# Designed miniproteins, single chains, continued (2): the designs that were tried, part 103

Each design is a single chain, and the fold is of that chain. pLDDT is the mean over its residues in the fold that is shown.

## One batch from the design tools (miniprotein)

Design m7798
Fold by ESMFold2-Fast:
Structure m7798 (fold): chain A 62 residues (1-62)
Amino acid sequence: ALATGPFVLEDPVTGAESRATLTPDRLIVDELYDAPSNRALAERVAEVADLELVIKGVRPLP
């Protein structure tokens, strides 16, 4: 990927906003909310952008 910088994954199912960082080769998610829809969103964004998905931590939904 070309883009580098802060990114927010907003899950339309839960409304949860996971903080992420885009690098040339990776989508790095700092804390992913523990919901299948959040995981699926992160995986889809990485797939569409042709980036390696890195999840640093998982947290319960608020």
Scores: mean pLDDT 76

Design m7799
Fold by ESMFold2-Fast:
Structure m7799 (fold): chain A 88 residues (1-88)
Amino acid sequence: SAAEKILEELRKAGDEEGAALVEAAKRQLELDPEDAFAWRTIGEGALKLGDYETAIEFYKKALEIDPEDERAKALLAEAEKKLAEKKA
Protein backbone atom coordinates (compact mmCIF):
# COMPACT_ATOMS: atom_id res chain seq x y z
CA SER A 1 0.00 0.00 0.00
CA ALA A 2 1.00 3.66 -0.27
CA ALA A 3 1.11 3.90 3.54
CA GLU A 4 3.48 0.89 3.76
CA LYS A 5 5.81 2.45 1.14
CA ILE A 6 5.80 5.78 3.04
CA LEU A 7 6.57 3.95 6.30
CA GLU A 8 9.54 2.06 4.78
CA GLU A 9 10.97 5.21 3.13
CA LEU A 10 10.71 7.22 6.39
CA ARG A 11 12.59 4.40 8.19
CA LYS A 12 15.30 4.47 5.48
CA ALA A 13 15.56 8.27 5.88
CA GLY A 14 16.08 7.86 9.66
CA ASP A 15 12.83 9.67 10.55
CA GLU A 16 11.94 7.37 13.47
CA GLU A 17 9.23 9.75 14.81
CA GLY A 18 7.60 10.14 11.37
CA ALA A 19 7.74 6.38 10.80
CA ALA A 20 6.10 5.70 14.20
CA LEU A 21 3.31 8.21 13.47
CA VAL A 22 2.60 6.75 10.00
CA GLU A 23 2.63 3.17 11.42
CA ALA A 24 0.08 4.18 14.11
CA ALA A 25 -2.07 6.00 11.50
CA LYS A 26 -1.97 2.99 9.13
CA ARG A 27 -3.09 0.73 12.00
CA GLN A 28 -5.87 3.19 12.95
CA LEU A 29 -7.22 3.21 9.34
CA GLU A 30 -7.43 -0.62 9.42
CA LEU A 31 -9.83 -0.20 12.39
CA ASP A 32 -11.58 3.05 11.31
CA PRO A 33 -11.21 4.21 7.68
CA GLU A 34 -13.03 7.50 8.55
CA ASP A 35 -10.27 8.79 10.85
CA ALA A 36 -9.38 12.13 9.21
CA PHE A 37 -6.34 12.62 11.49
CA ALA A 38 -4.90 9.26 10.37
CA TRP A 39 -5.32 10.16 6.66
CA ARG A 40 -3.63 13.54 7.28
CA THR A 41 -0.75 11.90 9.22
CA ILE A 42 0.10 9.52 6.35
CA GLY A 43 -0.14 12.48 3.94
CA GLU A 44 2.41 14.38 6.08
CA GLY A 45 4.75 11.39 5.76
CA ALA A 46 4.38 11.48 1.96
CA LEU A 47 5.01 15.25 1.96
CA LYS A 48 8.29 14.79 3.92
CA LEU A 49 9.44 12.27 1.28
CA GLY A 50 8.61 14.61 -1.65
CA ASP A 51 5.72 12.38 -2.79
CA TYR A 52 3.43 15.37 -3.33
CA GLU A 53 0.82 13.54 -5.44
CA THR A 54 0.23 10.94 -2.68
CA ALA A 55 0.21 13.69 -0.02
CA ILE A 56 -2.50 15.59 -1.98
CA GLU A 57 -4.62 12.40 -2.30
CA PHE A 58 -4.46 11.73 1.45
CA TYR A 59 -5.15 15.37 2.46
CA LYS A 60 -8.19 15.44 0.15
CA LYS A 61 -9.41 12.24 1.84
CA ALA A 62 -8.94 13.81 5.29
CA LEU A 63 -10.92 16.90 4.17
CA GLU A 64 -13.78 14.73 2.80
CA ILE A 65 -14.12 13.34 6.35
CA ASP A 66 -13.39 16.61 8.25
CA PRO A 67 -13.85 19.68 5.98
CA GLU A 68 -12.98 22.06 8.86
CA ASP A 69 -9.43 20.71 9.44
CA GLU A 70 -7.42 23.93 8.97
CA ARG A 71 -4.10 22.03 9.16
CA ALA A 72 -5.18 19.64 6.38
CA LYS A 73 -6.22 22.66 4.24
CA ALA A 74 -2.83 24.35 4.80
CA LEU A 75 -0.91 21.11 4.08
CA LEU A 76 -2.96 20.49 0.91
CA ALA A 77 -2.07 24.02 -0.33
CA GLU A 78 1.62 23.41 0.49
CA ALA A 79 1.67 20.03 -1.32
CA GLU A 80 -0.08 21.49 -4.40
CA LYS A 81 2.43 24.39 -4.50
CA LYS A 82 5.41 22.01 -4.19
CA LEU A 83 4.01 19.73 -6.92
CA ALA A 84 3.57 22.74 -9.26
CA GLU A 85 7.16 23.89 -8.54
CA LYS A 86 8.51 20.35 -9.21
CA LYS A 87 6.71 20.22 -12.62
CA ALA A 88 7.89 23.71 -13.67
Scores: mean pLDDT 86

Design m7800
Fold by ESMFold2-Fast:
Parts: sequence; C-alpha cells; structure tokens
Structure m7800 (fold): chain A 62 residues (1-62)
Amino acid sequence: SELLEKALEALKAGNYDEAEKHLLRALLEGDITVEEANKIGKALRAGKVEEAIKILEELLAA
C-alpha cells in the first residue's frame, strides 16, 4: 500500500503528524484494519516508535 509506505517513511523521519494522516487515510481506504491501526497507535503513544515501524513493515510484507 502506497499509504502505508508513506506512513512508514514519515515515522522513520520523525514526522508523526504526517504518519498519522497517512495511517488514517489507509484505514478509510481499507488498506489496514481498525485492530492493526490500534496496535500502531498504542506503540506510538507509548513512545515505542521502533515497534510501530516493525508493525508497518510486517503489514507491507504481507
């Protein structure tokens, strides 16, 4: 998914607002489930950026 790739790039660059925007767009377009979005959101709120990146990379590999 192009939206998930853009979200991943934004997270790696520290642009969390842009990452959230792309993740929300991906959720609305059905590229990611609510449960997957919640896992990423929980990791980001906990400051576990590397965990959020790993989840996104696993979703892109599937």
Scores: mean pLDDT 84

Design m7801
Fold by ESMFold2-Fast:
Structure m7801 (fold): chain A 68 residues (1-68)
Amino acid sequence: MLSPTQRRILAAAERVFAERGEAATTLDEIAAEAGVSRATLYSHFKDKLELESAVALVRMQEAIDKLE
């Protein structure tokens, strides 16, 4: 379902959000943490809200997988 690049970006976003908080985090910081260009990040996630929503879905799935 998710491409390897999308998984890499989401994993980086999850780490940065945990360390700095979502409100203080920029897409440029997430791109740097993921080791991708800003253009590559924007090609997969059009804005910060879409990325935040995707991270929330991944966290929910991880919680379900841990229980089941």
Scores: mean pLDDT 77

Design m7802
Fold by ESMFold2-Fast:
Parts: C-alpha cells; structure tokens; sequence
Structure m7802 (fold): chain A 64 residues (1-64)
C-alpha cells in the first residue's frame, strides 16, 4: 500500500519519497507538505508499524 511505502521511506529519512507516496495515496499537496516532513522527522521514533498507521490516518484525513 502507499501508506506502507510512505512509512518505509520515512524510516529511511527520505522525506521526498514519503511525500510522493502520500500523494499517490490520495493526499492533497498541502497535506503532503505538512505531513510528509513530520513523518520523515519522526519515522524512526515511531517504528515501521506505527509510522504505517500514521501515514494511513493522514491519507484518510487529508484526501484531495
């Protein structure tokens, strides 16, 4: 899923890739800019499972 790909990119510290996957998941450009950076910044603290849930929730909340 795009949420899983976004979480994996965030864990790698790749904010650009995380944002691209969030957008492919249906998130608005404004949502991607605010959430993609935060997800990448905190991805390692959250761990893969929690980062995936955060990405999934963010996509649902910020649909275009």
Amino acid sequence: SYAEKAAEAALAGDAAAAGAYLREGGMSPGGVQSVGGELAKHGRELGRERATEVAREAIERNKA
Scores: mean pLDDT 76

Design m7803
Fold by ESMFold2-Fast:
Structure m7803 (fold): chain A 67 residues (1-67)
Amino acid sequence: SAEEEVRRLIAEAEEAFFAGDYERARALLDEARKTAETIPDPELRARLLAQVDAGLALVDRFAAADA
C-alpha cells in the first residue's frame, strides 16, 4: 500500500540520516512526500505528510550544521 511504502521510505531515510548521509535521507523523504500525496484519505495523507515534513526539516538543519 502507499501507506506502507511511505513508512518504509521514512525508516530508510532515518537509517541514512544516522549514517550521516543527508543527501540520501533527503532523497528518500522527497520520494515519501510524493507517495504520500497520492493517498486518497485526507486525514492519513495529512498525518504522513506532517511526518515527512518534520524529517525534511531535521535533515536540512543537520546538513547545514555539518557543512
Scores: mean pLDDT 86

Design m7804
Fold by ESMFold2-Fast:
Structure m7804 (fold): chain A 82 residues (1-82)
Amino acid sequence: IDIIKSYGFNAVFDSRDIKPGDIFIAIVGETNGHDFIQNAIDKGAKAIIAAEPIPEENKDKIGDIPVIPLDDLEKRAPEIYT
């Protein structure tokens, strides 16, 4: 999160608070994860970090927006593991 922030991106957990160009973090929401992702996209999220896989039915609505698995983000940010 701090690494993303230092590159000038805002990471947001509440889809209602998304501003155009922000990154949405979809944490474990057993009932509403899919609704949060769509709402973030509608508000102009630039990228999505997802704790769980995105269902195929929602991928059409995501379109060209990059979706990064949360686990994969940690692996690609070695600074977090050092």
Scores: mean pLDDT 61

Design m7806
Fold by ESMFold2-Fast:
Structure m7806 (fold): chain A 98 residues (1-98)
Amino acid sequence: SEVDRIEEARRRLAQAFTEAIKLAEKGAPKDVIIERLKQAFDDLKAELPSLKEELDKLYNEAIERIKTGSNEEIVKALRELQRKVMELLDEEIRKARS
């Protein structure tokens, strides 16, 4: 179902954020963190093409913060991005259930 498809995409994205945040907390190179996040967003945009423009906007804003930030700022940027994207996906799930 559409709901199951979005919920599965949401779970995969949650795992990707968990991995990206762990990388940031360990002080991994910014390029590694960015690549992991890009892969997750590319997969999500392929699964939910209607959200592509909003996802691109959120991703680009977060990437600028990651490129210029300390390890603590990177973790904060990733957590804020996760919250915003999860809210967006939760709204899509609610619409699909209507």
Scores: mean pLDDT 87

Design m7807
Fold by ESMFold2-Fast:
Structure m7807 (fold): chain A 135 residues (1-135)
Amino acid sequence: AAIAARLRELLAQPDETLVKLLLSEDPEERRLAAIALGLRQDPRFGLTLARETTSETDKEVLKAILLGLGIIGDTRFAPFAVLNAYQQGVGGKEIEEALTLGLALRASKSSLDTKVEAVAAYLEGTPLEEVISRL
């Protein structure tokens, strides 16, 4: 509930505000801003998200960046971001799950609101297969 509400608030913000939130002192704000930028499904944010993986050390934020890149369907910068996340200790299974959910969200014809609820459910611990079944 709280995560879905915050994602809706972020999606109502200008793109410039979301990009600035990627540099927030609060890892939760960086995490949700990365997901919100991914949910824009705008290929212009592929480099923006991938670049953050060079300095990010929080594994939950790194997974959110990979999820965002999956939602965008980025193929140019995603390998670089995956390598950086792996070097920071994000496990191969967590990398695979983040990218898989991202691609499922990208392929889904569901409303943006349904995609927000699916992402929130995943972040709150709902298994990947159950979340994808809702898309």
Scores: mean pLDDT 90

Design m7808
Fold by ESMFold2-Fast:
Structure m7808 (fold): chain A 94 residues (1-94)
Amino acid sequence: MEDLEKGKKYLDEGNYDEAIKYFQKAIEKDPNNAEAWLNLGIAYARKGEYDKAIEYLKKAVEIDPTPEAYRALGGAYARKGKIDEAKKWFEKAK
């Protein structure tokens, strides 16, 4: 979707604040859009805000448990130093 695609482009460019705005617009239009929650969590992780990243990535997993969402959640836990927790989520991504 257009808001998601713009958010992803800003995320790739390292403009995390703009990426967050577009992902929030996608969520406002569809609160069950797991991909928007996933990318919102990834954007916060790229900003080093791991607690917010984990919160939003858990929301993505609740809506649609995908291997990508599990890997992103595992990555956020790993960045926070929660290695055993990270491994559990990476195992779910198989």
Scores: mean pLDDT 87

Design m7809
Fold by ESMFold2-Fast:
Structure m7809 (fold): chain A 56 residues (1-56)
Amino acid sequence: GAAELAAAAERAAEAARRAPTRSAKLTSWHQGVRAAEESGDPRARAGAEEARRAAA
């Protein structure tokens, strides 16, 4: 459900912050973006945004 996708986006943001390489950070960010798109949940969108900033 949307809550599970929001949690997935939050996990993607955390994974992006901890990831040792830029490639791994980008992968985590893309996972967060997909979760946000599927859920439409603002929390999932916020998680994807955090992952994007960590990847930058």
Scores: mean pLDDT 73

Design m7810
Fold by ESMFold2-Fast:
Order: C-alpha cells, then structure tokens, then sequence
Structure m7810 (fold): chain A 93 residues (1-93)
C-alpha cells in the first residue's frame, strides 16, 4: 500500500510539473507534509480541495486531493480508506 501511495503521489507531482501548474504543486507538497504531521487536518483541507476540484471538473486537482487523503488515512491506520482514495486518484490520471 505505501509503495502504491508513493507511486501515485509521484505521478501527480510529475503531471503538475508537466502542466506547469506550480501553484497546485506547492499546495500539494504542503498538504502532503501536513498529512505526515497532522493527518486529521490534512483530511479536512484535502476534502475542501476535492469538493472544489470536483465542482470545477478539475481532474488533476481532484487527484492531488485524493492522494493527500490516501496518505492521511494510511497515517491514521485506516488502510481500507487509504486504498479507496488511491483507486479514485488512479481513475483520474
């Protein structure tokens, strides 16, 4: 599971670099760090990002938010939820 999270996180980062979306890359990096130190807060912030991205049809922002939720739930020991968010992120990439 960690290897799958690391791989999908890398794919999101690479896609953001390729698209020149530096603002989202910075936000994604910030949220990934937040998920490592405060996973509950990361879930809240990633949920808001996901809602806005889904409303706007922004697949890459939604995928970034889903990856953050996967990292946060994995840190909380909720591996089934983490796996669900990894699969949702894969569908958008």
Amino acid sequence: LKEEIDEISRKVGEKLVAEGNWELLDRFSELVRLAERDPEQAVKEATELAKQAEKNGDKISAAAAYVVMAIAYHRLGENEKAKEWVEKAKELL
Scores: mean pLDDT 83

Design m7812
Fold by ESMFold2-Fast:
Structure m7812 (fold): chain A 59 residues (1-59)
Amino acid sequence: GPLEEKAKELIERAEKGLEEAKKTLSGRGLQTAEQMYKRGVESVKKALEEGKDPEKALA
C-alpha cells in the first residue's frame, strides 16, 4: 500500500546516504552513521507494522 511504498523509498534513500558516508567517513564517524542508519530503518519498519506514517517516525 502507500505506506509500504513510502517506507521502501525512505529505506532506499537511507542506504544511498550510508554508501556516500562510507566514501567520506572513517572510524567513529562511519560507525555512528551506520548505527543511525540501522535505527532509522528499524523505526520505519516499526511504524509500518503499526500502520503509522514511516516518514514521521524519522522526524
Scores: mean pLDDT 80

Design m7813
Fold by ESMFold2-Fast:
Structure m7813 (fold): chain A 60 residues (1-60)
Amino acid sequence: SERIKWIQEKLKKLGYYDGPVDGVDDGALRAAITKFQLDNGLPVDGVADEEVIKKLEELT
């Protein structure tokens, strides 16, 4: 998935994700999303929703 690759790339740039940019939604990516949400005051659900996407764009 291109969307998942984009999320992986942005989280990797910010230091939350160090796995491959392969478009696969795995446990490492979900953990990275959860940590990013916690650190940025977003709802902590492990889901890359519109608010997560917007915050990633703002920080990268």
Scores: mean pLDDT 80

Design m7814
Fold by ESMFold2-Fast:
Structure m7814 (fold): chain A 109 residues (1-109)
Amino acid sequence: PITISTPSSVTVKLGESATINATLSQPLEGTPRVSWYKQQPGKPRQLLIYGGSTLAPGVDSRFSASGSGTNYSLTIKNVKKEDEATYYFQVHNVAPPTFSPGTTLTVEE
């Protein structure tokens, strides 16, 4: 099984850029099928990015993603307090699809 390593927490200042890195234990076979999600308490998990870098409908353009091989990243520009959440990386190249443990983003003023 592929394992996914992400930081447990990231702290960023209001208005700065945050980057969450995901590292895979081995490179994906074929075309990477990876997604990023946002989860806030009491809310459903929201798809942010699919197909590696495609922004999901209705998602703020401040969110972007890139990566290849074993290294993937989610970048949030001009961070707002509402971006405080747990972020998840998902790999669909394996069955069943595998989620990262989650990264909690904290925004400080």
Scores: mean pLDDT 85

Design m7815
Fold by ESMFold2-Fast:
Structure m7815 (fold): chain A 58 residues (1-58)
Amino acid sequence: SIEEKIEEELKKLEEAVKAKDVDAAQEYSLKILDLLEENPDEELIKKVKERGEEIGKL
């Protein structure tokens, strides 16, 4: 499902942020945003925004 795809990409994003891999984190966040454009979810959008703030601090 789309939710499973988003969860998979979110897991990869979290791993990239922990590794301080800005390029990977940006790539995964863009994939999540593309999925959310087709299936908007306010809680997931909020979570991605929080990760975007973390990426900006890397």
Scores: mean pLDDT 75

Design m7816
Fold by ESMFold2-Fast:
Structure m7816 (fold): chain A 55 residues (1-55)
Amino acid sequence: SAQTQENIALYQDAIERLKKALEEAKAKGDTERASFYEKQIAVLEQKLAELQAQN
């Protein structure tokens, strides 16, 4: 559906933005923020995989 494709695109954009934030946190040595972003990325990647499996 169009809604599913839009949701997939939104999740992909969110994951890419979080990956950029993760690299910035790592560059600054902010291990706590890096861990937080890694967890958020994992959750969003799981949701994206579930949406793609239903397509």
Scores: mean pLDDT 86

Design m7817
Fold by ESMFold2-Fast:
Structure m7817 (fold): chain A 64 residues (1-64)
Amino acid sequence: GKLYLRQATVDYYGHKSDELNFKKGEKILVLEILDDEWALGQSLTTGKTGKFPLGFTKKLEELE
C-alpha cells in the first residue's frame, strides 16, 4: 500500500510493549493501517517500529 508520513500532535506513551512512544512534533512513517484508530508505524526519531493511535497524529505527507 501507499506509505504515509504523520506528525505527532501530542506526547504518547504506549500501554503495551509493541506500541510506539513519541513526543509532540515527532514524525512517524505509517507502514500499515490496522483499523480506524490504530496503525503500525516507524518512528523517524528512534527508528523503532510499533503500533500507535492515529488520533494522536496528523497527516503530513502521502508517499507513493
Scores: mean pLDDT 80

Design m7818
Fold by ESMFold2-Fast:
Structure m7818 (fold): chain A 72 residues (1-72)
Amino acid sequence: DEKLIKEAEKLVEETKKRIDEAKSVEELEAIIREFEKRMLELFAKASDKAKQYLLELMRELGLYVAEKLEKL
């Protein structure tokens, strides 16, 4: 699970950088779709404990997306 958690954290960090660079709602939607696909793959492999942490990471990213939408 430690390796999976680190992969999820890296995915969130990489996705935040992509969100920062997004210049349109369409681009933001594409970034979110890719994140959801990759995170779902990690979630399917995660233990119950890791799943709880992944849900928290997803919540944090959701707030970040909401803030970006206000700027677009």
Scores: mean pLDDT 84

Design m7819
Fold by ESMFold2-Fast:
Structure m7819 (fold): chain A 63 residues (1-63)
Amino acid sequence: LSPAQQRHLALQAENPPSEETREVIREIAEKLRAIGDALQRALEGLRSGEISREEADEIIAAA
């Protein structure tokens, strides 16, 4: 490891995220997954012709 990489890892080990920070990270990760799933469903519906472009935009906005 380079000295810069060693220093970065040491700083992360000395300052672990607080409980509050970990909760915020979990919430953001969950929201990102929900958005990804909504996008995939909208794209699949558009490709199959099951939904309109307007419906796809509404699905994405609801995520």
Scores: mean pLDDT 72

Design m7820
Fold by ESMFold2-Fast:
Structure m7820 (fold): chain A 55 residues (1-55)
Amino acid sequence: SSAERREKMQEVVDKMVETAKKALAANLAGDEDANRQYIKEMEELAKELRRLRAE
């Protein structure tokens, strides 16, 4: 259903917000490895959001 899809999209958006906060914190701390990992997680979340929009 469209409601179920919207709920899943909101979950992905919420994860993106939390991951972005962690990426910023890692960047400010100079933790390049953690920052790279969070950027990778953001890319995967963006792919998931695009798939949900295409359904």
Scores: mean pLDDT 86

Design m7821
Fold by ESMFold2-Fast:
Structure m7821 (fold): chain A 62 residues (1-62)
Amino acid sequence: SDELQREFQRLVEEMQRLLEQAQELEEQAKKGVPGAGERARELREQAERLAERANELARELG
């Protein structure tokens, strides 16, 4: 449905934002910022959960 297509796009966009934030935190971790690596991992795990949901919706759209 059109709603599922919009939800899929929203999830993809949110996943991209989380991955961009995680990359910034990974650079901070390389510079020795405490907790930055842990925060980056948390954001990557959140992005992975969104990716799983997006994959489910992609199957429903087919």
Scores: mean pLDDT 86

Design m7823
Fold by ESMFold2-Fast:
Structure m7823 (fold): chain A 58 residues (1-58)
Amino acid sequence: MEVEKVAEEARKLALEGKIEEAAELAGKFGRESKDAEKGQYVSLAALQGADERVEKEK
């Protein structure tokens, strides 16, 4: 799976409040790709989704 698609999926999961699923997806992708930079990119996308969700809850 391409890093951009995984990052978008993780962001959407976090935005929907599925933070644990988003974190698991980022961690699994980081381990399988063996590329720390790609894993960090997906993790940042998940954090962005979580931040967006928090802002919508105010």
Scores: mean pLDDT 76

Design m7824
Fold by ESMFold2-Fast:
Structure m7824 (fold): chain A 88 residues (1-88)
Amino acid sequence: MKVVAEGTVAGASDDYLTFGGRVLEGEAKKGDEVLARVTTSNGGEAIVRGKVVAASADGFGLSGEIIEKKGNITVGDRALVEAEVIGK
């Protein structure tokens, strides 16, 4: 399953990223393991392996480990998330 969400970066370090926003298309469930591409409005990009921490039509949350990062990603950045459920 795939989900596309828009929102903001809620937490960021060298090793982790937390995102909060709303679903634009697709579906995921809380607890799903995902591989996600996060693209910020300032040109930052990250590949995150993590978990869906909230999932509904009204809200989507993701938290996970940064596998790859390009540019700067800062708390409060507007972001698009494209996530794929990868299983367990």
Scores: mean pLDDT 82

Design m7825
Fold by ESMFold2-Fast:
Structure m7825 (fold): chain A 65 residues (1-65)
Amino acid sequence: ELEREIALALAEMYLALGRIFLSKGDYETAAELYEKALQLMEEAGAPEDFIEEVRKNLEEARKKA
């Protein structure tokens, strides 16, 4: 439980950083941060709809990079 909570908290931190870099127009760094968040979310068993939303955000960031 605690390990899962830590993984989800780290994923949220990576998502927050990714949004910051998106706002700066640094799409390459944002994509890398979203990739890290997605890996942690999948390992922690985050809800599938939330994982899909992050995947879409990642692909859009990659497309703009």
Scores: mean pLDDT 80

Design m7827
Fold by ESMFold2-Fast:
Structure m7827 (fold): chain A 71 residues (1-71)
Amino acid sequence: SLREQVIEAQERFIREYAEETGDEELLKELEEIRKKSPEEKMRELIEKAIEISFERMKKAIDELIKRNELK
């Protein structure tokens, strides 16, 4: 139950991000992860969610830099 809840939450997070950014490749990666065992699926989804979080932080920093450079 808890494992399924974690899987669903991470999958939703990744899917929403991919849809927001138009990242078709990320959606394909999500499809491949879905084919794995529940244990491997949970681990890979968490790893992907961490990667997305870092990417979002990088984009936020880039946006701040662009705003400063556009002045």
Scores: mean pLDDT 78

Design m7828
Fold by ESMFold2-Fast:
Structure m7828 (fold): chain A 79 residues (1-79)
Amino acid sequence: PVVEITVKFESLEKAVGFAIRAIALAFEAGLSIEGKIEDNTVHLTIRAPDRALARRLAEEIVKEAERIGAESIEVRFLD
């Protein structure tokens, strides 16, 4: 299963801080994550062995984005 998360922030500093935290969360969960930052938008792709693990990590990442004050959050489950 693949999950894509796109988060927009008001500043690059918030976007970078969020990306670092998201990477740390994925690393602690033992899951693969790749990401890019374009302007103030963070694009994350999570690959997981099952949907439950992917969804739990996505939920934690979304909570972190909300805590930091994201302007927009989009989550897509691709498989």
Scores: mean pLDDT 84

Design m7829
Fold by ESMFold2-Fast:
Structure m7829 (fold): chain A 73 residues (1-73)
Amino acid sequence: SLEELQKAADKIREELKKIPEVESATATVSADGTIHIVVTAKDPSKLEEVRKKAEEIAKKILPDGTKYTITVL
């Protein structure tokens, strides 16, 4: 359900905010059930590190087959 996906998105946001290299994080759910994750890194040299950590968090929290996107700025 979208309600369960919203809870998962909220949990992803909280876990991303715990990463020292993360300046800000948002996770939103679209009507089609896709989760859009946007993360701002404190250091431009750490974009790939932040992306990998965000992917690990999303995979741990989301059910297999859930559509999601990750944007790192």
Scores: mean pLDDT 86

Design m7830
Fold by ESMFold2-Fast:
Structure m7830 (fold): chain A 92 residues (1-92)
Amino acid sequence: SDDLIQQLLEMLKWAKDNGAKIEAERKGGEVTIVVSGLTLPQAIALALQGIGLDLDGLDIEVKVDGDTVTLVISGLTVQQANNLYKQVKELE
């Protein structure tokens, strides 16, 4: 839902405010977001928030590798994916 996408964007803004580097890629209705440069506790907090969004019904896969969190959002229309991608690119 649009509300869950809004919550995702708020999580990413939080990460940026804490010094994270954010990178995004889009392939059709899928957006991959890589968040790096967080402390380990901050990376865990971001990952738990992403898992919460998945439980709330956003199709999101969360992967953690040290201080890097990868979020893969799928099930979007191409227009929704493009809009999300553009908003995340503004955070880079």
Scores: mean pLDDT 85

Design m7831
Fold by ESMFold2-Fast:
Structure m7831 (fold): chain A 59 residues (1-59)
Amino acid sequence: SAAEVEARLRELAQEFLAGADVEAVLAEIRKLASTASPEVQLHAEIAEAEIRRLAEERA
């Protein structure tokens, strides 16, 4: 469901903040987006962009 995907995206964001590997987190977000509705795909794209931005700020 959309709620389950939203919860998983939130979990992935928390894993990233806790120090998980950026590329592994991004791969999981892309996987969630691959068969999702347009609304869920948009949420996944926003999450990916935010994670990339934060990773660049830490570099």
Scores: mean pLDDT 77

Design m7832
Fold by ESMFold2-Fast:
Structure m7832 (fold): chain A 77 residues (1-77)
Amino acid sequence: LRERAEELLEKGEEAFRAGDYESAIRYYTEAALLAAEAGDVGLLDRALRNLAKALEAAGRPVSELDPIVEEAMRRLL
């Protein structure tokens, strides 16, 4: 889980640098949820911050973070 979350976070960062914000959003979302399942709060925080930046860059509302944060918090249990 943790290694997969790190891999997805890296892919999201590559997509973000390439200007592919929709792919970055997808990768960061998956990374955040897997980081939560792994109990890795640091990785979850990093994925969520990068997701917020990708949403802003894509012109999408940052409130789209809300359901993802709620799901991640449930998985951290």
Scores: mean pLDDT 83

Design m7833
Fold by ESMFold2-Fast:
Structure m7833 (fold): chain A 89 residues (1-89)
Amino acid sequence: MEEKEKAIEEAREWGMRSAERHAQLYADAVKAGADELTLEVIEGLHLIDIAVQGIYLAEKVGPEVGRELSDQLDREARALIEKALAEAK
């Protein structure tokens, strides 16, 4: 149990760093003049990544924890993207 709890906390930490990198990639694409379709594809790839991570974690530690982490990472990533876009204005 202890080892699984530690793994979950470490997964959250790495997930937050991944969300930050995604937000930076999105902001860089906007600054580079990427079109709307390209930006939608970048967002779609992020959503797939979060969903896959949630499924793997749910299998290992149960669906409630996996879903909670997935939802948290999605919310944080969206907030970081919005912040990056606001700073780019």
Scores: mean pLDDT 71

